# Designed miniproteins, single chains, continued (4), part 82

Each design is a single chain, and the fold is of that chain. pLDDT is the mean over its residues in the fold that is shown.

## One batch from the design tools (miniprotein)

Design m15018
Fold by ESMFold2-Fast:
Structure m15018 (fold): chain A 93 residues (1-93)
Amino acid sequence: SVDDAIKEAAEAAEEMVKAGFPEEVVETARTGSRSEAASRITAAQLLGSLAYEGGKYEAALELFKAVAEAEKLLGEEPSKVALKAIEELEKKL
């Protein structure tokens, strides 16, 4: 079912957070190419959304915080979607 797929994806996102993926997203924005940074930001946004939908709120928060920090390091304004997700998640935790 779609709910089972979302749960599995959220669990995978949580495991990636535990493996240090948010820190990798931020570090790539500091030291990597813009293309590498953009790819990791896109992946972190997707994983954050899946973690949120699957109820992994702490993992979702860490992923969206990494997105906002990485965008800021690239000289980009943090996405309104990421900022709203952070605000909502901090209220749930």
Scores: mean pLDDT 86

Design m15019
Fold by ESMFold2-Fast:
Structure m15019 (fold): chain A 68 residues (1-68)
Amino acid sequence: VEELKKKLLEKIGEILRIIGEIFEIERKLETAEGEEKKKLEEELEELKKRLEELKKEMDELDKKIEEA
């Protein structure tokens, strides 16, 4: 169970970091225009996709912890 908890904490850490990056990009998007705006929008889309993948992995780990 301790190994699963460590993995869960690692995933939580990654999620928090990605949320922070998303927040920074959203703030930059408020003032960005043209090519910079497009690049930030692409980066935001990639980060949101990664966040969803990590949330799914977290749900699977949480279920394993409950079953243990």
Scores: mean pLDDT 80

Design m15020
Fold by ESMFold2-Fast:
Structure m15020 (fold): chain A 76 residues (1-76)
Amino acid sequence: MEARLEELEAKIKEALAKVPEEELRKLLKELSPEPAETEEEAVEKQIRFLEALEKKGYIDPETAKAAIEALREALA
C-alpha cells in the first residue's frame, strides 16, 4: 500500500514541478491560504488543491482521485 502511495506522491511532485511558480502561488491563494485549524481542514484544503490541479490539466483525473481517496483514508 505505501509503495503505491509513494508512486502517487512522486507523480504529484512531478506534476507540480511542471507548474510555474506564479501559478502555484495563485492556486494556493485562491484556495484560501489561511492556516488549517484542524486536521480535517488541512485534508480538505489539500483535496481542493488536487482538484484545482486536475482542472488545470497538470494532473490526470485518475491520479487526482486516487490521491484524494488516500488523504480521506488517512483522516479516517
Scores: mean pLDDT 70

Design m15021
Fold by ESMFold2-Fast:
Structure m15021 (fold): chain A 73 residues (1-73)
Amino acid sequence: SLWEQLRKKGDELEKQKDYSGAGVLYYRAGELSTDPAEQAELYRKAAEAFRKAGDDESAEIADEKAREAEALA
């Protein structure tokens, strides 16, 4: 699926230490997934990547999305 492709690209950007790019791709993968458990995992990955990038604001938004998805899982 498209969200799995975005997650894999995010993993590649993580390996390249492009944490900002990885965070964006994980976040978009979370938006495209229809399974709340998968959404929660992807948003948590996005939050971790954004924190590594020093983008605490985007990390907080991603954590909020993960918490909402966790409540539905």
Scores: mean pLDDT 88

Design m15022
Fold by ESMFold2-Fast:
Structure m15022 (fold): chain A 60 residues (1-60)
Amino acid sequence: MEKEINAALAEMLSALGDIFAKRGQKEEAIRLYEQALKLAEESGDVETAERIRKRLEEIK
């Protein structure tokens, strides 16, 4: 239950990060990706965590 909630939140925050990145708001996008990464790692969702890490590398 808790892991499922954290995984869902990680996906949502990652999607919001993508929106802010497209708008050129890099600082806000980075914050959203970092929050999403933490939640994905806490939920054990390795695939989501890896996708978010790649996005962070690309935006920085």
Scores: mean pLDDT 79

Design m15023
Fold by ESMFold2-Fast:
Structure m15023 (fold): chain A 120 residues (1-120)
Amino acid sequence: MVKITESGGGTFKEGSSATLSAKLSGPVNNILKVGWWRQKPGEEKKFVASIDMYTGEVSYAEDVKGRATISYDKKNKTVYLNLNNLKVEDTAVYYGWAVAIINGKAETFWGEGVKLTVVA
């Protein structure tokens, strides 16, 4: 079974930077897409960033453009999200996700989430 394990959460000061990581494990030989979603207090879960593994195309949500960078380490099978110039509004549970082919079928996998708290 494919699993996603996130790390890099915690409590950070406003104006600092955080790097979240999501490590993919299990039989993940055909990864189509990797990314991050987040759920802010009182809001629904929303898209943050993704990388298409076939094209290398990177996509960002409008509210994080210019502050977020997504990258993927193929050797370590780890997705990184770097958030710069942190705001209190970046406080959320962040979820790594991936789409991979399992037994000929494209399936979506989610991590359990990692909490990022930003304080003034």
Scores: mean pLDDT 86

Design m15024
Fold by ESMFold2-Fast:
Structure m15024 (fold): chain A 60 residues (1-60)
Amino acid sequence: EKEANIEAGEELAEEAKRAAAEGDRRRALHLAIAAALHYIAAGDAERAREILNETEAAIA
């Protein structure tokens, strides 16, 4: 289950990066939050923090 949460988080993080590149700021943030929640469920708070910070910087 930890493996599945990491995989889902990685997929959502890539979707968030794509949305940010397309200028869809709300979708990018929504996807980044979803990715962060999966990383937290997997016990990886650092990855959760990183994706949120990266997405905030990209959409600023």
Scores: mean pLDDT 83

Design m15025
Fold by ESMFold2-Fast:
Structure m15025 (fold): chain A 57 residues (1-57)
Amino acid sequence: MLYRATGDYTAKTPEELSLKKGEIVEVLGNAPLGHVLVKSLETGKIGLVPGAGLEKL
């Protein structure tokens, strides 16, 4: 399922992915503490981001 980043996010751990506002990501699964595993469609990178920073398309 495709989601959009609602704002800029800077990765705080090596497992996290940095996103730019408006970046489209594919959600691959849920992770602990409200995080989701995503793949960026712009960069092809996979990582964790806070689910609260994403808007469903």
Scores: mean pLDDT 81

Design m15026
Fold by ESMFold2-Fast:
Structure m15026 (fold): chain A 69 residues (1-69)
Amino acid sequence: SMTRVLDLPEEEQEKLREELLRLADEAERQLAADPSADPRERELLEEVRRLIENRDWEGLLALEQASRA
């Protein structure tokens, strides 16, 4: 859960950040290779990447909560 990330030590948060950026890179490659990909998916992925790069864990949590509604 993203809520629990805020309680992690900074070192563990950085490890999670590196892993999430790797997953974002893979998703970007898949979208770039798919000519049928929805432009909205690319926009969402770019937003998620920006939040991860900025260490905006609260922003990521808000986005996750919105996607579950």
Scores: mean pLDDT 77

Design m15027
Fold by ESMFold2-Fast:
Structure m15027 (fold): chain A 68 residues (1-68)
Amino acid sequence: AETGPDAAAQAGMVRGGKLAFDAGGSPEVIRAASLAGMRGDWETVEELAEAVKNGDEEKVQELIERVR
């Protein structure tokens, strides 16, 4: 079914967004982490979560731009 790859992307999106939310991310950070997770870019998801936990706003903005 054509929905197989979309299901994996959806799971990644939910997981990425959840990690950012649990770290205390803003809606924009949650969106960026969800997009990175959907793409399988787990390094960016983890970097976003760490930047949020550390209060590194400059790093957060850099990572959001990376995902665009």
Scores: mean pLDDT 78

Design m15028
Fold by ESMFold2-Fast:
Structure m15028 (fold): chain A 59 residues (1-59)
Amino acid sequence: MEELEEILKLVEQGKYEEAVKKAEELAKDKDKLLEALETASEELKEKVGEAVDEALEKL
C-alpha cells in the first residue's frame, strides 16, 4: 500500500525516472507486490497504473 502511494507521489512531483524505478523494484519483489495489491483499494491501483503510464510516456 505505502509503496503504491509513494509511486503516485513521485509522479505528482514530476520525478518520472524515480517513479518508474520504484515500480520496477516493487515488481521484482513478488511478496511486496502481492501485499501492496491486497491492501490497496481498486481506485488507488487504477491511479497508480495511470501515473506509471504517464511517467513512461514522458521518459
Scores: mean pLDDT 76

Design m15029
Fold by ESMFold2-Fast:
Structure m15029 (fold): chain A 93 residues (1-93)
Amino acid sequence: SAEAAKLVEEAVKARLQGDYERAAELYLEAARVDPSMRPLLLREAGDAYRLAGDYGRAARLYRESARLFEQMGQSDMAAFLRRKAAEAEALAR
C-alpha cells in the first residue's frame, strides 16, 4: 500500500541516520499496515534491532519472520532466519 511504502521510506531514512530503534518501529508499523509485506519487514525490523544492540527483540522478530516464510513454503529462508535468531539470543545472554 502507499501508506506502507511511505513508512518503509521513513524506516530506510532512519536507518541511514543510525536511528536503528526508530527504523525498527517504522518497519513494524509498515508490516501492520500491509500484512503482505510482513515476513520481509519483520526481518528488516530484526536487523535494525540487532544493529541497535536489542538482541532479544531481534531474535523474536527473526523467529516470527521465519514462521511466516515457512508458511509460504520458503523453508530455506525460514531456516536461515532461525539461525539468525539463535545468534541474536546468544548475544542477549
Scores: mean pLDDT 91

Design m15030
Fold by ESMFold2-Fast:
Structure m15030 (fold): chain A 66 residues (1-66)
Amino acid sequence: MEEGRELAERLREELAAQALAAEAAGDLEREVTLSMILMGIAVAKRMGDSAEEVERLYRRLMELNA
């Protein structure tokens, strides 16, 4: 559980930085997509998902975006 929360926090920080960069560049589509992925990770963290579950969710969200 704690490992999943730590991973989710790191992924959230990385994605948040990318979302801010997209916003600064005026890339609204990219900003929205990254913000949605961030929300999914935040929900998984709140529910106490394991590190494996957080990684699986991240891969799923990235796949849906691709």
Scores: mean pLDDT 70

Design m15031
Fold by ESMFold2-Fast:
Structure m15031 (fold): chain A 62 residues (1-62)
Amino acid sequence: MKEEYRKKAEELVEEALRLEEEGRYEEAAELFERAAELYDKAGDYTSAVAARLRAVALRLEA
């Protein structure tokens, strides 16, 4: 079950990176925030913090 949350978080990160490449920073930030919530549920707190920091950085650029 935790592995499924991690997989979904990784899928959201991949999609967020594609949106970032397209210059869609606000949408990318939203996906990073959602990925962080899933990383928390997976018990991967380091990845959750990293995703939240990236979301904040992207929102400041948007």
Scores: mean pLDDT 83

Design m15032
Fold by ESMFold2-Fast:
Structure m15032 (fold): chain A 72 residues (1-72)
Amino acid sequence: MDVARLVGTVIRLMAAALEHPEFAEALREAALALLRGDYERARALLREVLERTTDPELRAVAEAALETIERL
C-alpha cells in the first residue's frame, strides 16, 4: 500500500475543497472515502466533480487523484 501517495492525494483534495467551496463537500467525502479504503465511492465522487467543474486546476487535481486510485 502506497501510504505516502494516498496521504498526498488526501491533502490535495482537502486543499482543493478550501479553494472550491461549490465542490467542498464532494472533495471532502472523496478524501474520507480514500482514508476508509472505499475506492469506488472516491472514484464516483471525483468523476462527478470532473463532469461539473470548468476549473482546469481542480480538473487536474481530480484526474491525479483518480490515477492514484488506479495505482493503489
Scores: mean pLDDT 82

Design m15033
Fold by ESMFold2-Fast:
Structure m15033 (fold): chain A 82 residues (1-82)
Amino acid sequence: SVEEELRRRIREVEELNREAERLIREGRLEEAERLVEEAAELAREAERLALENKAPRELRREIVLAEAHTTLLRMKVYVEKK
């Protein structure tokens, strides 16, 4: 189902966010930046799929939160790179 596909994509974004956060902590900023951009692209595609299929509000909320986390990580990479 579309909802199952969305939940899978949300989990993938969350996994990329967690890995990126770890890489930032380790000072591996170029690798973290690549994962953040990948997570951002996947989150945007998930949001588009959710809108096209009128996904439940709870699922759309999870997508927005995952995307917000990715955005914060992008800002953190920018600051850490000086």
Scores: mean pLDDT 88

Design m15034
Fold by ESMFold2-Fast:
Structure m15034 (fold): chain A 61 residues (1-61)
Amino acid sequence: MFEELKEEAKKEVLDAVKAGASREQILLTIARGTKRLMEVTSLDEASQAAKEIAELAEKAR
């Protein structure tokens, strides 16, 4: 479950980057994904996942 939600969050962020979303829209997409992860895991794990997703988004630009 956590791994599936993390992969969904990564996909949503990458889709936003590919669609030419603004930095603000990308940050909102990361925030939404992180909120969903916080429902199923600890704050520390969700924060680490958010960092990985943010780095993935920057590398995709």
Scores: mean pLDDT 78

Design m15035
Fold by ESMFold2-Fast:
Structure m15035 (fold): chain A 59 residues (1-59)
Amino acid sequence: SAAAEEAANRAVFERALAALRRLGASEEEIQEVHRTAEEKGYRAAAELAERLGVRLAAA
């Protein structure tokens, strides 16, 4: 169902955001991810958080 998919997307977003924070993401990076969730939804925000996390882990 759409509700179950939205709940799953939110859970992925929350886990990706927690991982991003553990990697030392800046407040600006966290705000960008939150803005993406507001503008494009949890799936897009989780994808952004994953991309930022990969870049932070490689730095």
Scores: mean pLDDT 82

Design m15036
Fold by ESMFold2-Fast:
Structure m15036 (fold): chain A 58 residues (1-58)
Amino acid sequence: KEEALKLIDEGKIDEAVKLAEEMVRQGNLDEAREVANKLIEKGYYKQALKILRLIREK
């Protein structure tokens, strides 16, 4: 979670999304939601929606 949030702050959005996808695969859905919320706050709506959709598919 913290690593992905740090990547967002550094502008490494693709890397942050990959970590959030791993969180969803591992069942860490609450941590993945935190990452998606941070992406929304920074204006990365498409990336946030991708993560939220993966969570919903679980």
Scores: mean pLDDT 81

Design m15037
Fold by ESMFold2-Fast:
Structure m15037 (fold): chain A 90 residues (1-90)
Amino acid sequence: MELEERMKIARRNLKAMMKNLKLSPSVQKQLEEFMARIEKAVRNRDIAALQEVYAELRELYEKEKDRRVQLAYTFAGVIALDAYRALLRE
């Protein structure tokens, strides 16, 4: 499906961003886990799971003081929000 293809592109873009921002291995692992949760929610058409991921990323953003890590949380949050909006249009 077109949305699953978009998620593959989003994962690749997130991986490139993490490399460019030189994020710590622990932050990279956390973001990869969020991306896996988004992909699972898309496969299952689980809108509630996407809302939960977005809320968790927003809370992490508000607590974070490192601008690079905040930018990565924002990027992952946009991926979750775009998936949520796509599922609502179906």
Scores: mean pLDDT 86

Design m15038
Fold by ESMFold2-Fast:
Structure m15038 (fold): chain A 79 residues (1-79)
Amino acid sequence: MKEKIFEEAEETLLWMKGHIAYKAGDYKEAIKYYEELIKRNPESPLTPYALEKLGEAYEKLGEYEKAEEYRKKAEEAAA
């Protein structure tokens, strides 16, 4: 269980870093942290929220096609 506890802590840390970057207006850094969270554990309970935040962050950067793609993925993951 040591490895699982450590992985869960890393996912939570990536989520927090992404959230802080997003609130600071650093959308590119927020995207990096959310993508890393999803790559580490696609089945994480945080993954639907990370996908939603990726959509929001890409929209803030004017990347509307990517924003729509991630928004759809977030809806599918949350359903």
Scores: mean pLDDT 78

Design m15039
Fold by ESMFold2-Fast:
Structure m15039 (fold): chain A 68 residues (1-68)
Amino acid sequence: SAALREEIARLREELAKNPDDVELGARLVELTLLAQGHPREVAEEVRRRALEEGDAFRAGVEAYLELL
């Protein structure tokens, strides 16, 4: 959806300014999966796991591997 794509673009911009923000990175991964058509439950589970890893760098790398 347009709303998801706009939110993803906003979060990418914020993460670029603060790459160590684990919360932003995890949310970006969640919304990217939703935009790609993954079920909400799957996107939420991946976000939870990204947060539990406690590594904003890893979350950022995952965002780079996703294609919109």
Scores: mean pLDDT 71

Design m15040
Fold by ESMFold2-Fast:
Structure m15040 (fold): chain A 59 residues (1-59)
Amino acid sequence: DEAILEELVALGLSREEAERLVRLAERTGKGEVIGVSLVNRGVPAEKAAAVARRAYERL
């Protein structure tokens, strides 16, 4: 979804990286994939978890 892609880009991911993460989360059924990836990129854990929850609800 465009809204989650824009959130990921705002957090420092490229549009291509954001699209790959959304597709991976859709294929696995796990929003946590987005959360883990964001934390590994230096996003605060609380913010990463909030984005992952929103992504899960939109899948």
Scores: mean pLDDT 75

Design m15041
Fold by ESMFold2-Fast:
Structure m15041 (fold): chain A 55 residues (1-55)
Amino acid sequence: MSVEERIERARAALELAKNSLTVAKVTLAEVKKLPDTPEVRALKEEAEKIIKELA
């Protein structure tokens, strides 16, 4: 799967993760494996914020 495809899937998973702490944690772990780009950083921050709000 390309980096672009992984970013798109991470984005979709974060939408679902608003209703699931476990999905958010798994998504954050996957995003951390991606190259450090501005959009990947934004996804990390969004995932971490969702996790913090659900905890």
Scores: mean pLDDT 77

Design m15042
Fold by ESMFold2-Fast:
Structure m15042 (fold): chain A 69 residues (1-69)
Amino acid sequence: DAQEEAFRAAGEVIELLKELYEKKPEIFERPEVQELLRRLTEAAEAGNWEEARRLAEELLELIKEEAKK
């Protein structure tokens, strides 16, 4: 089931995002990060775990790039 696999994958990425938030919450104040967080929350609330996984992965890549600055 693609949704079950996406749920597991999204959960793993979300745990990584939570760890990053605990260490550097200021990165999450960026408008681009806030917009992706809103979209991720909406997808998760709708049970669209395939979209949630994509958004979580996109957010993780954006945060990795910001962390290099």
Scores: mean pLDDT 79

Design m15043
Fold by ESMFold2-Fast:
Structure m15043 (fold): chain A 75 residues (1-75)
Amino acid sequence: MAEEYAQKVNELADELMTPEERARLDRLNAEEKEYSAKWKQGDKEALWKLFDIGVEVLKLAVDRVIDALEKMREE
């Protein structure tokens, strides 16, 4: 049940994302991979960038999940 609920929320959140928001999420994911690699190589400054990227990804995800949950309540 939890997995099915999460899947439904993710599907609605994905449908509610604009192409611009999707492109931004893809860019943030690419930057996260880049800075994660730098951090593993000993670039300690990359850790702060990873936190910043994580916060932006979380903000986008939270906004889309809230929109999806509101849509589910209406339907």
Scores: mean pLDDT 73

Design m15044
Fold by ESMFold2-Fast:
Structure m15044 (fold): chain A 111 residues (1-111)
Amino acid sequence: RGEEAAEEAGEGAREAALKGTEEAAERAFEAGARAGKAALEAGEGARAAGAAVAAIGAGVEAGLAALKGTEEAAEEAARAARGAALAAAEAGGERGVRAAEEMAEAFREAA
């Protein structure tokens, strides 16, 4: 479940980045913000805050990658989103897995 959500988050971020449009960049930034909120709501303290920062960072990276429109940037964005979702899943038990699934949905909607 968590690994599947992480894979889906990465693929969504890659697809959004490869579109190479300002609209895709905006949606990617918004996906990162929503993913960060989900991670923060899944737990408390430093671990939840860390997962939220990672999720927001992944959205920023995907948005910047969309503005660049390169395969290399898209691959880096995919790794960042996958890593953030996996960290959320590993940190929070069932709530963390649900946060990872919400992160995957946010990035799929951006694509």
Scores: mean pLDDT 77

Design m15045
Fold by ESMFold2-Fast:
Structure m15045 (fold): chain A 71 residues (1-71)
Amino acid sequence: MLDAEELLKKAEEHRKKGEEALKAGNLDEAIEHYRKATLYRMLAYIAQGNTEKAVEAANEGAKKLDELLKK
Protein backbone atom coordinates (compact mmCIF):
# COMPACT_ATOMS: atom_id res chain seq x y z
CA MET A 1 0.00 0.00 0.00
CA LEU A 2 1.17 3.53 -0.78
CA ASP A 3 1.09 5.36 2.55
CA ALA A 4 0.59 9.11 2.12
CA GLU A 5 2.81 9.75 5.17
CA GLU A 6 5.60 7.67 3.61
CA LEU A 7 5.26 9.67 0.37
CA LEU A 8 5.49 12.94 2.33
CA LYS A 9 8.62 11.60 4.06
CA LYS A 10 10.20 10.88 0.65
CA ALA A 11 9.26 14.41 -0.45
CA GLU A 12 11.00 15.84 2.62
CA GLU A 13 14.13 13.74 1.97
CA HIS A 14 14.34 15.03 -1.62
CA ARG A 15 13.70 18.58 -0.41
CA LYS A 16 16.68 18.27 1.98
CA LYS A 17 18.90 16.85 -0.77
CA GLY A 18 17.83 19.76 -2.97
CA GLU A 19 18.93 22.21 -0.28
CA GLU A 20 22.28 20.43 0.10
CA ALA A 21 22.85 20.51 -3.67
CA LEU A 22 21.95 24.22 -3.76
CA LYS A 23 24.42 24.97 -0.95
CA ALA A 24 27.09 23.06 -2.90
CA GLY A 25 26.36 25.15 -6.02
CA ASN A 26 24.93 22.17 -7.95
CA LEU A 27 21.87 23.92 -9.38
CA ASP A 28 20.91 21.13 -11.80
CA GLU A 29 20.92 18.54 -9.00
CA ALA A 30 18.96 20.91 -6.75
CA ILE A 31 16.31 21.37 -9.47
CA GLU A 32 15.93 17.60 -9.96
CA HIS A 33 15.57 16.98 -6.22
CA TYR A 34 13.00 19.81 -5.84
CA ARG A 35 11.09 18.38 -8.82
CA LYS A 36 11.00 14.93 -7.16
CA ALA A 37 9.96 16.48 -3.83
CA THR A 38 7.02 18.16 -5.59
CA LEU A 39 6.08 14.90 -7.33
CA TYR A 40 6.02 12.93 -4.06
CA ARG A 41 3.94 15.64 -2.35
CA MET A 42 1.43 15.59 -5.23
CA LEU A 43 1.19 11.78 -5.06
CA ALA A 44 0.64 11.94 -1.29
CA TYR A 45 -2.28 14.37 -1.66
CA ILE A 46 -3.73 12.32 -4.53
CA ALA A 47 -3.52 9.21 -2.31
CA GLN A 48 -5.47 11.17 0.35
CA GLY A 49 -8.10 12.11 -2.28
CA ASN A 50 -7.26 15.81 -1.95
CA THR A 51 -6.94 16.92 -5.58
CA GLU A 52 -7.00 20.64 -4.70
CA LYS A 53 -3.92 20.34 -2.45
CA ALA A 54 -2.18 18.24 -5.10
CA VAL A 55 -2.73 21.05 -7.64
CA GLU A 56 -1.54 23.66 -5.11
CA ALA A 57 1.62 21.60 -4.47
CA ALA A 58 2.26 21.44 -8.23
CA ASN A 59 1.82 25.23 -8.59
CA GLU A 60 4.08 25.91 -5.59
CA GLY A 61 6.74 23.59 -7.00
CA ALA A 62 6.52 25.22 -10.43
CA LYS A 63 6.94 28.69 -8.86
CA LYS A 64 10.01 27.54 -6.91
CA LEU A 65 11.58 25.97 -10.01
CA ASP A 66 10.90 29.16 -12.01
CA GLU A 67 12.64 31.19 -9.27
CA LEU A 68 15.69 28.86 -9.31
CA LEU A 69 15.90 28.93 -13.12
CA LYS A 70 15.89 32.76 -13.18
CA LYS A 71 18.74 32.84 -10.65
Scores: mean pLDDT 81

Design m15046
Fold by ESMFold2-Fast:
Structure m15046 (fold): chain A 67 residues (1-67)
Amino acid sequence: SAIDEEAQISQLLVEAMRNRDTDPAAYQQALQQLAQILGISVEQARQHVLALIKAKEDGRAAARAAG
């Protein structure tokens, strides 16, 4: 179902972000699964993960500046 797919995508994004520097094998596995589910390349999946990491860091910086 669409809800299950969204949950799986969210979990894989979290796993990729978590394992980026600590577990290259788990990182690559998460990227491959994301690429398969989303119908994109592994490189495009990597770019999405990197963009999400940057967006979260930018969001934290903006929140600190505002508060």
Scores: mean pLDDT 78

Design m15047
Fold by ESMFold2-Fast:
Structure m15047 (fold): chain A 87 residues (1-87)
Amino acid sequence: SIDDARRQLDQTVQRQRTVIRQRVDPVDADRVDRDLSQMRDNAVRTLESHPDWSDDQVQQFVQTTQDSMDRHVDNFVRYLDMRKQRS
């Protein structure tokens, strides 16, 4: 269901918020949190725009969105780590 998909996306956002808060300063954490919230909201709108999608198509889209969120967080953390190492 769309409610289950929404819950899965919310859980991914919450998990990534926890990871980011432990690894970066509050200003950078707030930035990535806004990006994740926007990605989640865009995904929910897409799901609501496709009521004809099968459960399998919904789950595939959720997985793709979760993978994109994970990559975004990883890229941001790597970017900050590189900046910290530069003189």
Scores: mean pLDDT 84

Design m15048
Fold by ESMFold2-Fast:
Structure m15048 (fold): chain A 83 residues (1-83)
Amino acid sequence: SRDEIEERFQELLDKLVEAALKKYKEKGINVSRSAVRQRVVRILRELLENDTDELIEKAAKEIGVDPETVREAIRAYKELLER
């Protein structure tokens, strides 16, 4: 239950961090994994407050994933934060 939700959220978060790191590296931008993780968490936190299709698509483009992957991560994050 709770442990499974936490594991799924961490798996999705790691996937987003890896995608963002790859995209930054391809653009020649040197960033640490911890800095990228902090940025991805901030993006997800902002989307918890306002998850319009436009903002989800913008986040997906920045991270380098499909919008559906971002929606799945937001859903898991909401479930993790509910009790």
Scores: mean pLDDT 83

Design m15049
Fold by ESMFold2-Fast:
Structure m15049 (fold): chain A 55 residues (1-55)
Amino acid sequence: GSREELERAGREAGVSAGAVALAVGGGKQTPEEAARLIRTLSEEERAALSAAGAV
């Protein structure tokens, strides 16, 4: 996926593109799959992932 796809997935999951990139982890998941996974997390877990990806 491109940076644009990460940004789209981040908007869809309510997190930064960096958080989606972390969730993709070595490219095994698509940005869309990563966004879906992030949406199943608690609000606290999602905030922590977003903070980690905002570096």
Scores: mean pLDDT 75

Design m15050
Fold by ESMFold2-Fast:
Structure m15050 (fold): chain A 67 residues (1-67)
Amino acid sequence: SEVEKLAKEAKAVIEKALARIEANPRDAKVISQAIAEVEKALATIPDEKVRQELKDEFLKRLQAIFE
């Protein structure tokens, strides 16, 4: 499925973004750029439910880094 392929690609972008943010939690530019890359990857997914599930997981993990 094309949706499955795009979701796997977006998940890889999310993992890379979270790793960058965790390594640079005080760098506003790094954080903003990483979030923008995730938003761009999620926008490629035509299935709204899959997109929302990945977005929710990203936001949950992002919140945990800053707690």
Scores: mean pLDDT 87

Design m15052
Fold by ESMFold2-Fast:
Structure m15052 (fold): chain A 94 residues (1-94)
Amino acid sequence: SAQQTLSLIQNTLSSIPTMSPSQTISQLQQTQSQINSIRDQSTDPSLQTIQDDISSSISSIISDLTVNPQQGIASAITFFRDSIAYLNRYIAAQ
């Protein structure tokens, strides 16, 4: 559900400032796996598209973290903030 996806992203975002880059990568991989699991249980194509976009962006952020950890962390924070705003708007429209 959108609420489950929102909660996962909020929890992930809250954890990032307390973690090393390697811990952040592990957490992002865990979050991506959970989002993919929720996506597979979804019957809403619009929500599945949002979940697929988030999953793809997480893969890009993980790649960035291996090349430039500071930029990767900044990108993750910005992306998750934007994703939270978008999911909140999606939920409010239901």
Scores: mean pLDDT 84

Design m15053
Fold by ESMFold2-Fast:
Structure m15053 (fold): chain A 74 residues (1-74)
Amino acid sequence: SEILKELDEKGYVVAENEEQLRKTIEELKKAGIQAVIENSKGEVIAQVTPTSDIDEVVEKAKEAGFPVKIVKVK
């Protein structure tokens, strides 16, 4: 997956909208990768784990505004 490759190479991926964010979270959950979601100011607004509710993470991102940065947890 291009998203997972970019995340591995850069340590982060940017989601410009809800559709891109949902797709990224689904790929992360399927791969068992943990990440944090940061707003445009670099503040952590949500966490992504294999058990995270995608809809809850997406709503927090919508409240904060796009784009959001998805940062891989080591």
Scores: mean pLDDT 84

Design m15054
Fold by ESMFold2-Fast:
Structure m15054 (fold): chain A 63 residues (1-63)
Amino acid sequence: LTLSQEAEILLALGRMAFALGDYELAIKLFKEAKELAEKAGDSKLAKEAEEEIKRVEEAKRKS
């Protein structure tokens, strides 16, 4: 698998964790996805991961 493909898998897992209410796991997975996307030079994927982190942090604050 490429680094971008690994980042996409981590994004999918992070979204699943978020849907299940595991905010800490979701943030961890999205941060790992962002780092892999940055190493791959995939700016779009890195931005998506960063936006997902912000969404989880907002949801965690409201809970």
Scores: mean pLDDT 86

Design m15055
Fold by ESMFold2-Fast:
Structure m15055 (fold): chain A 77 residues (1-77)
Amino acid sequence: MEELLEKARELIEKGREAVQRGPSVTREEVDRALDAVSEAAGLLYEVRDKIDPETFERLAAEASEVARGLAAIRDAL
């Protein structure tokens, strides 16, 4: 459980790093980052009933923010 939660955090952070680089990322990099955030969302959903609700809400919100940022960058490319 904790291992899956930590993996989700790492995947969200990788997506956030791509957002921080902005339009300088390649299409391949933004697609990989979107895949990583999607995987993180899946992991969060898998452990949702076994983790603290506040932690789930926070990480789900972070994943959603990162996904929106990546989608905006992809649309600008």
Scores: mean pLDDT 82

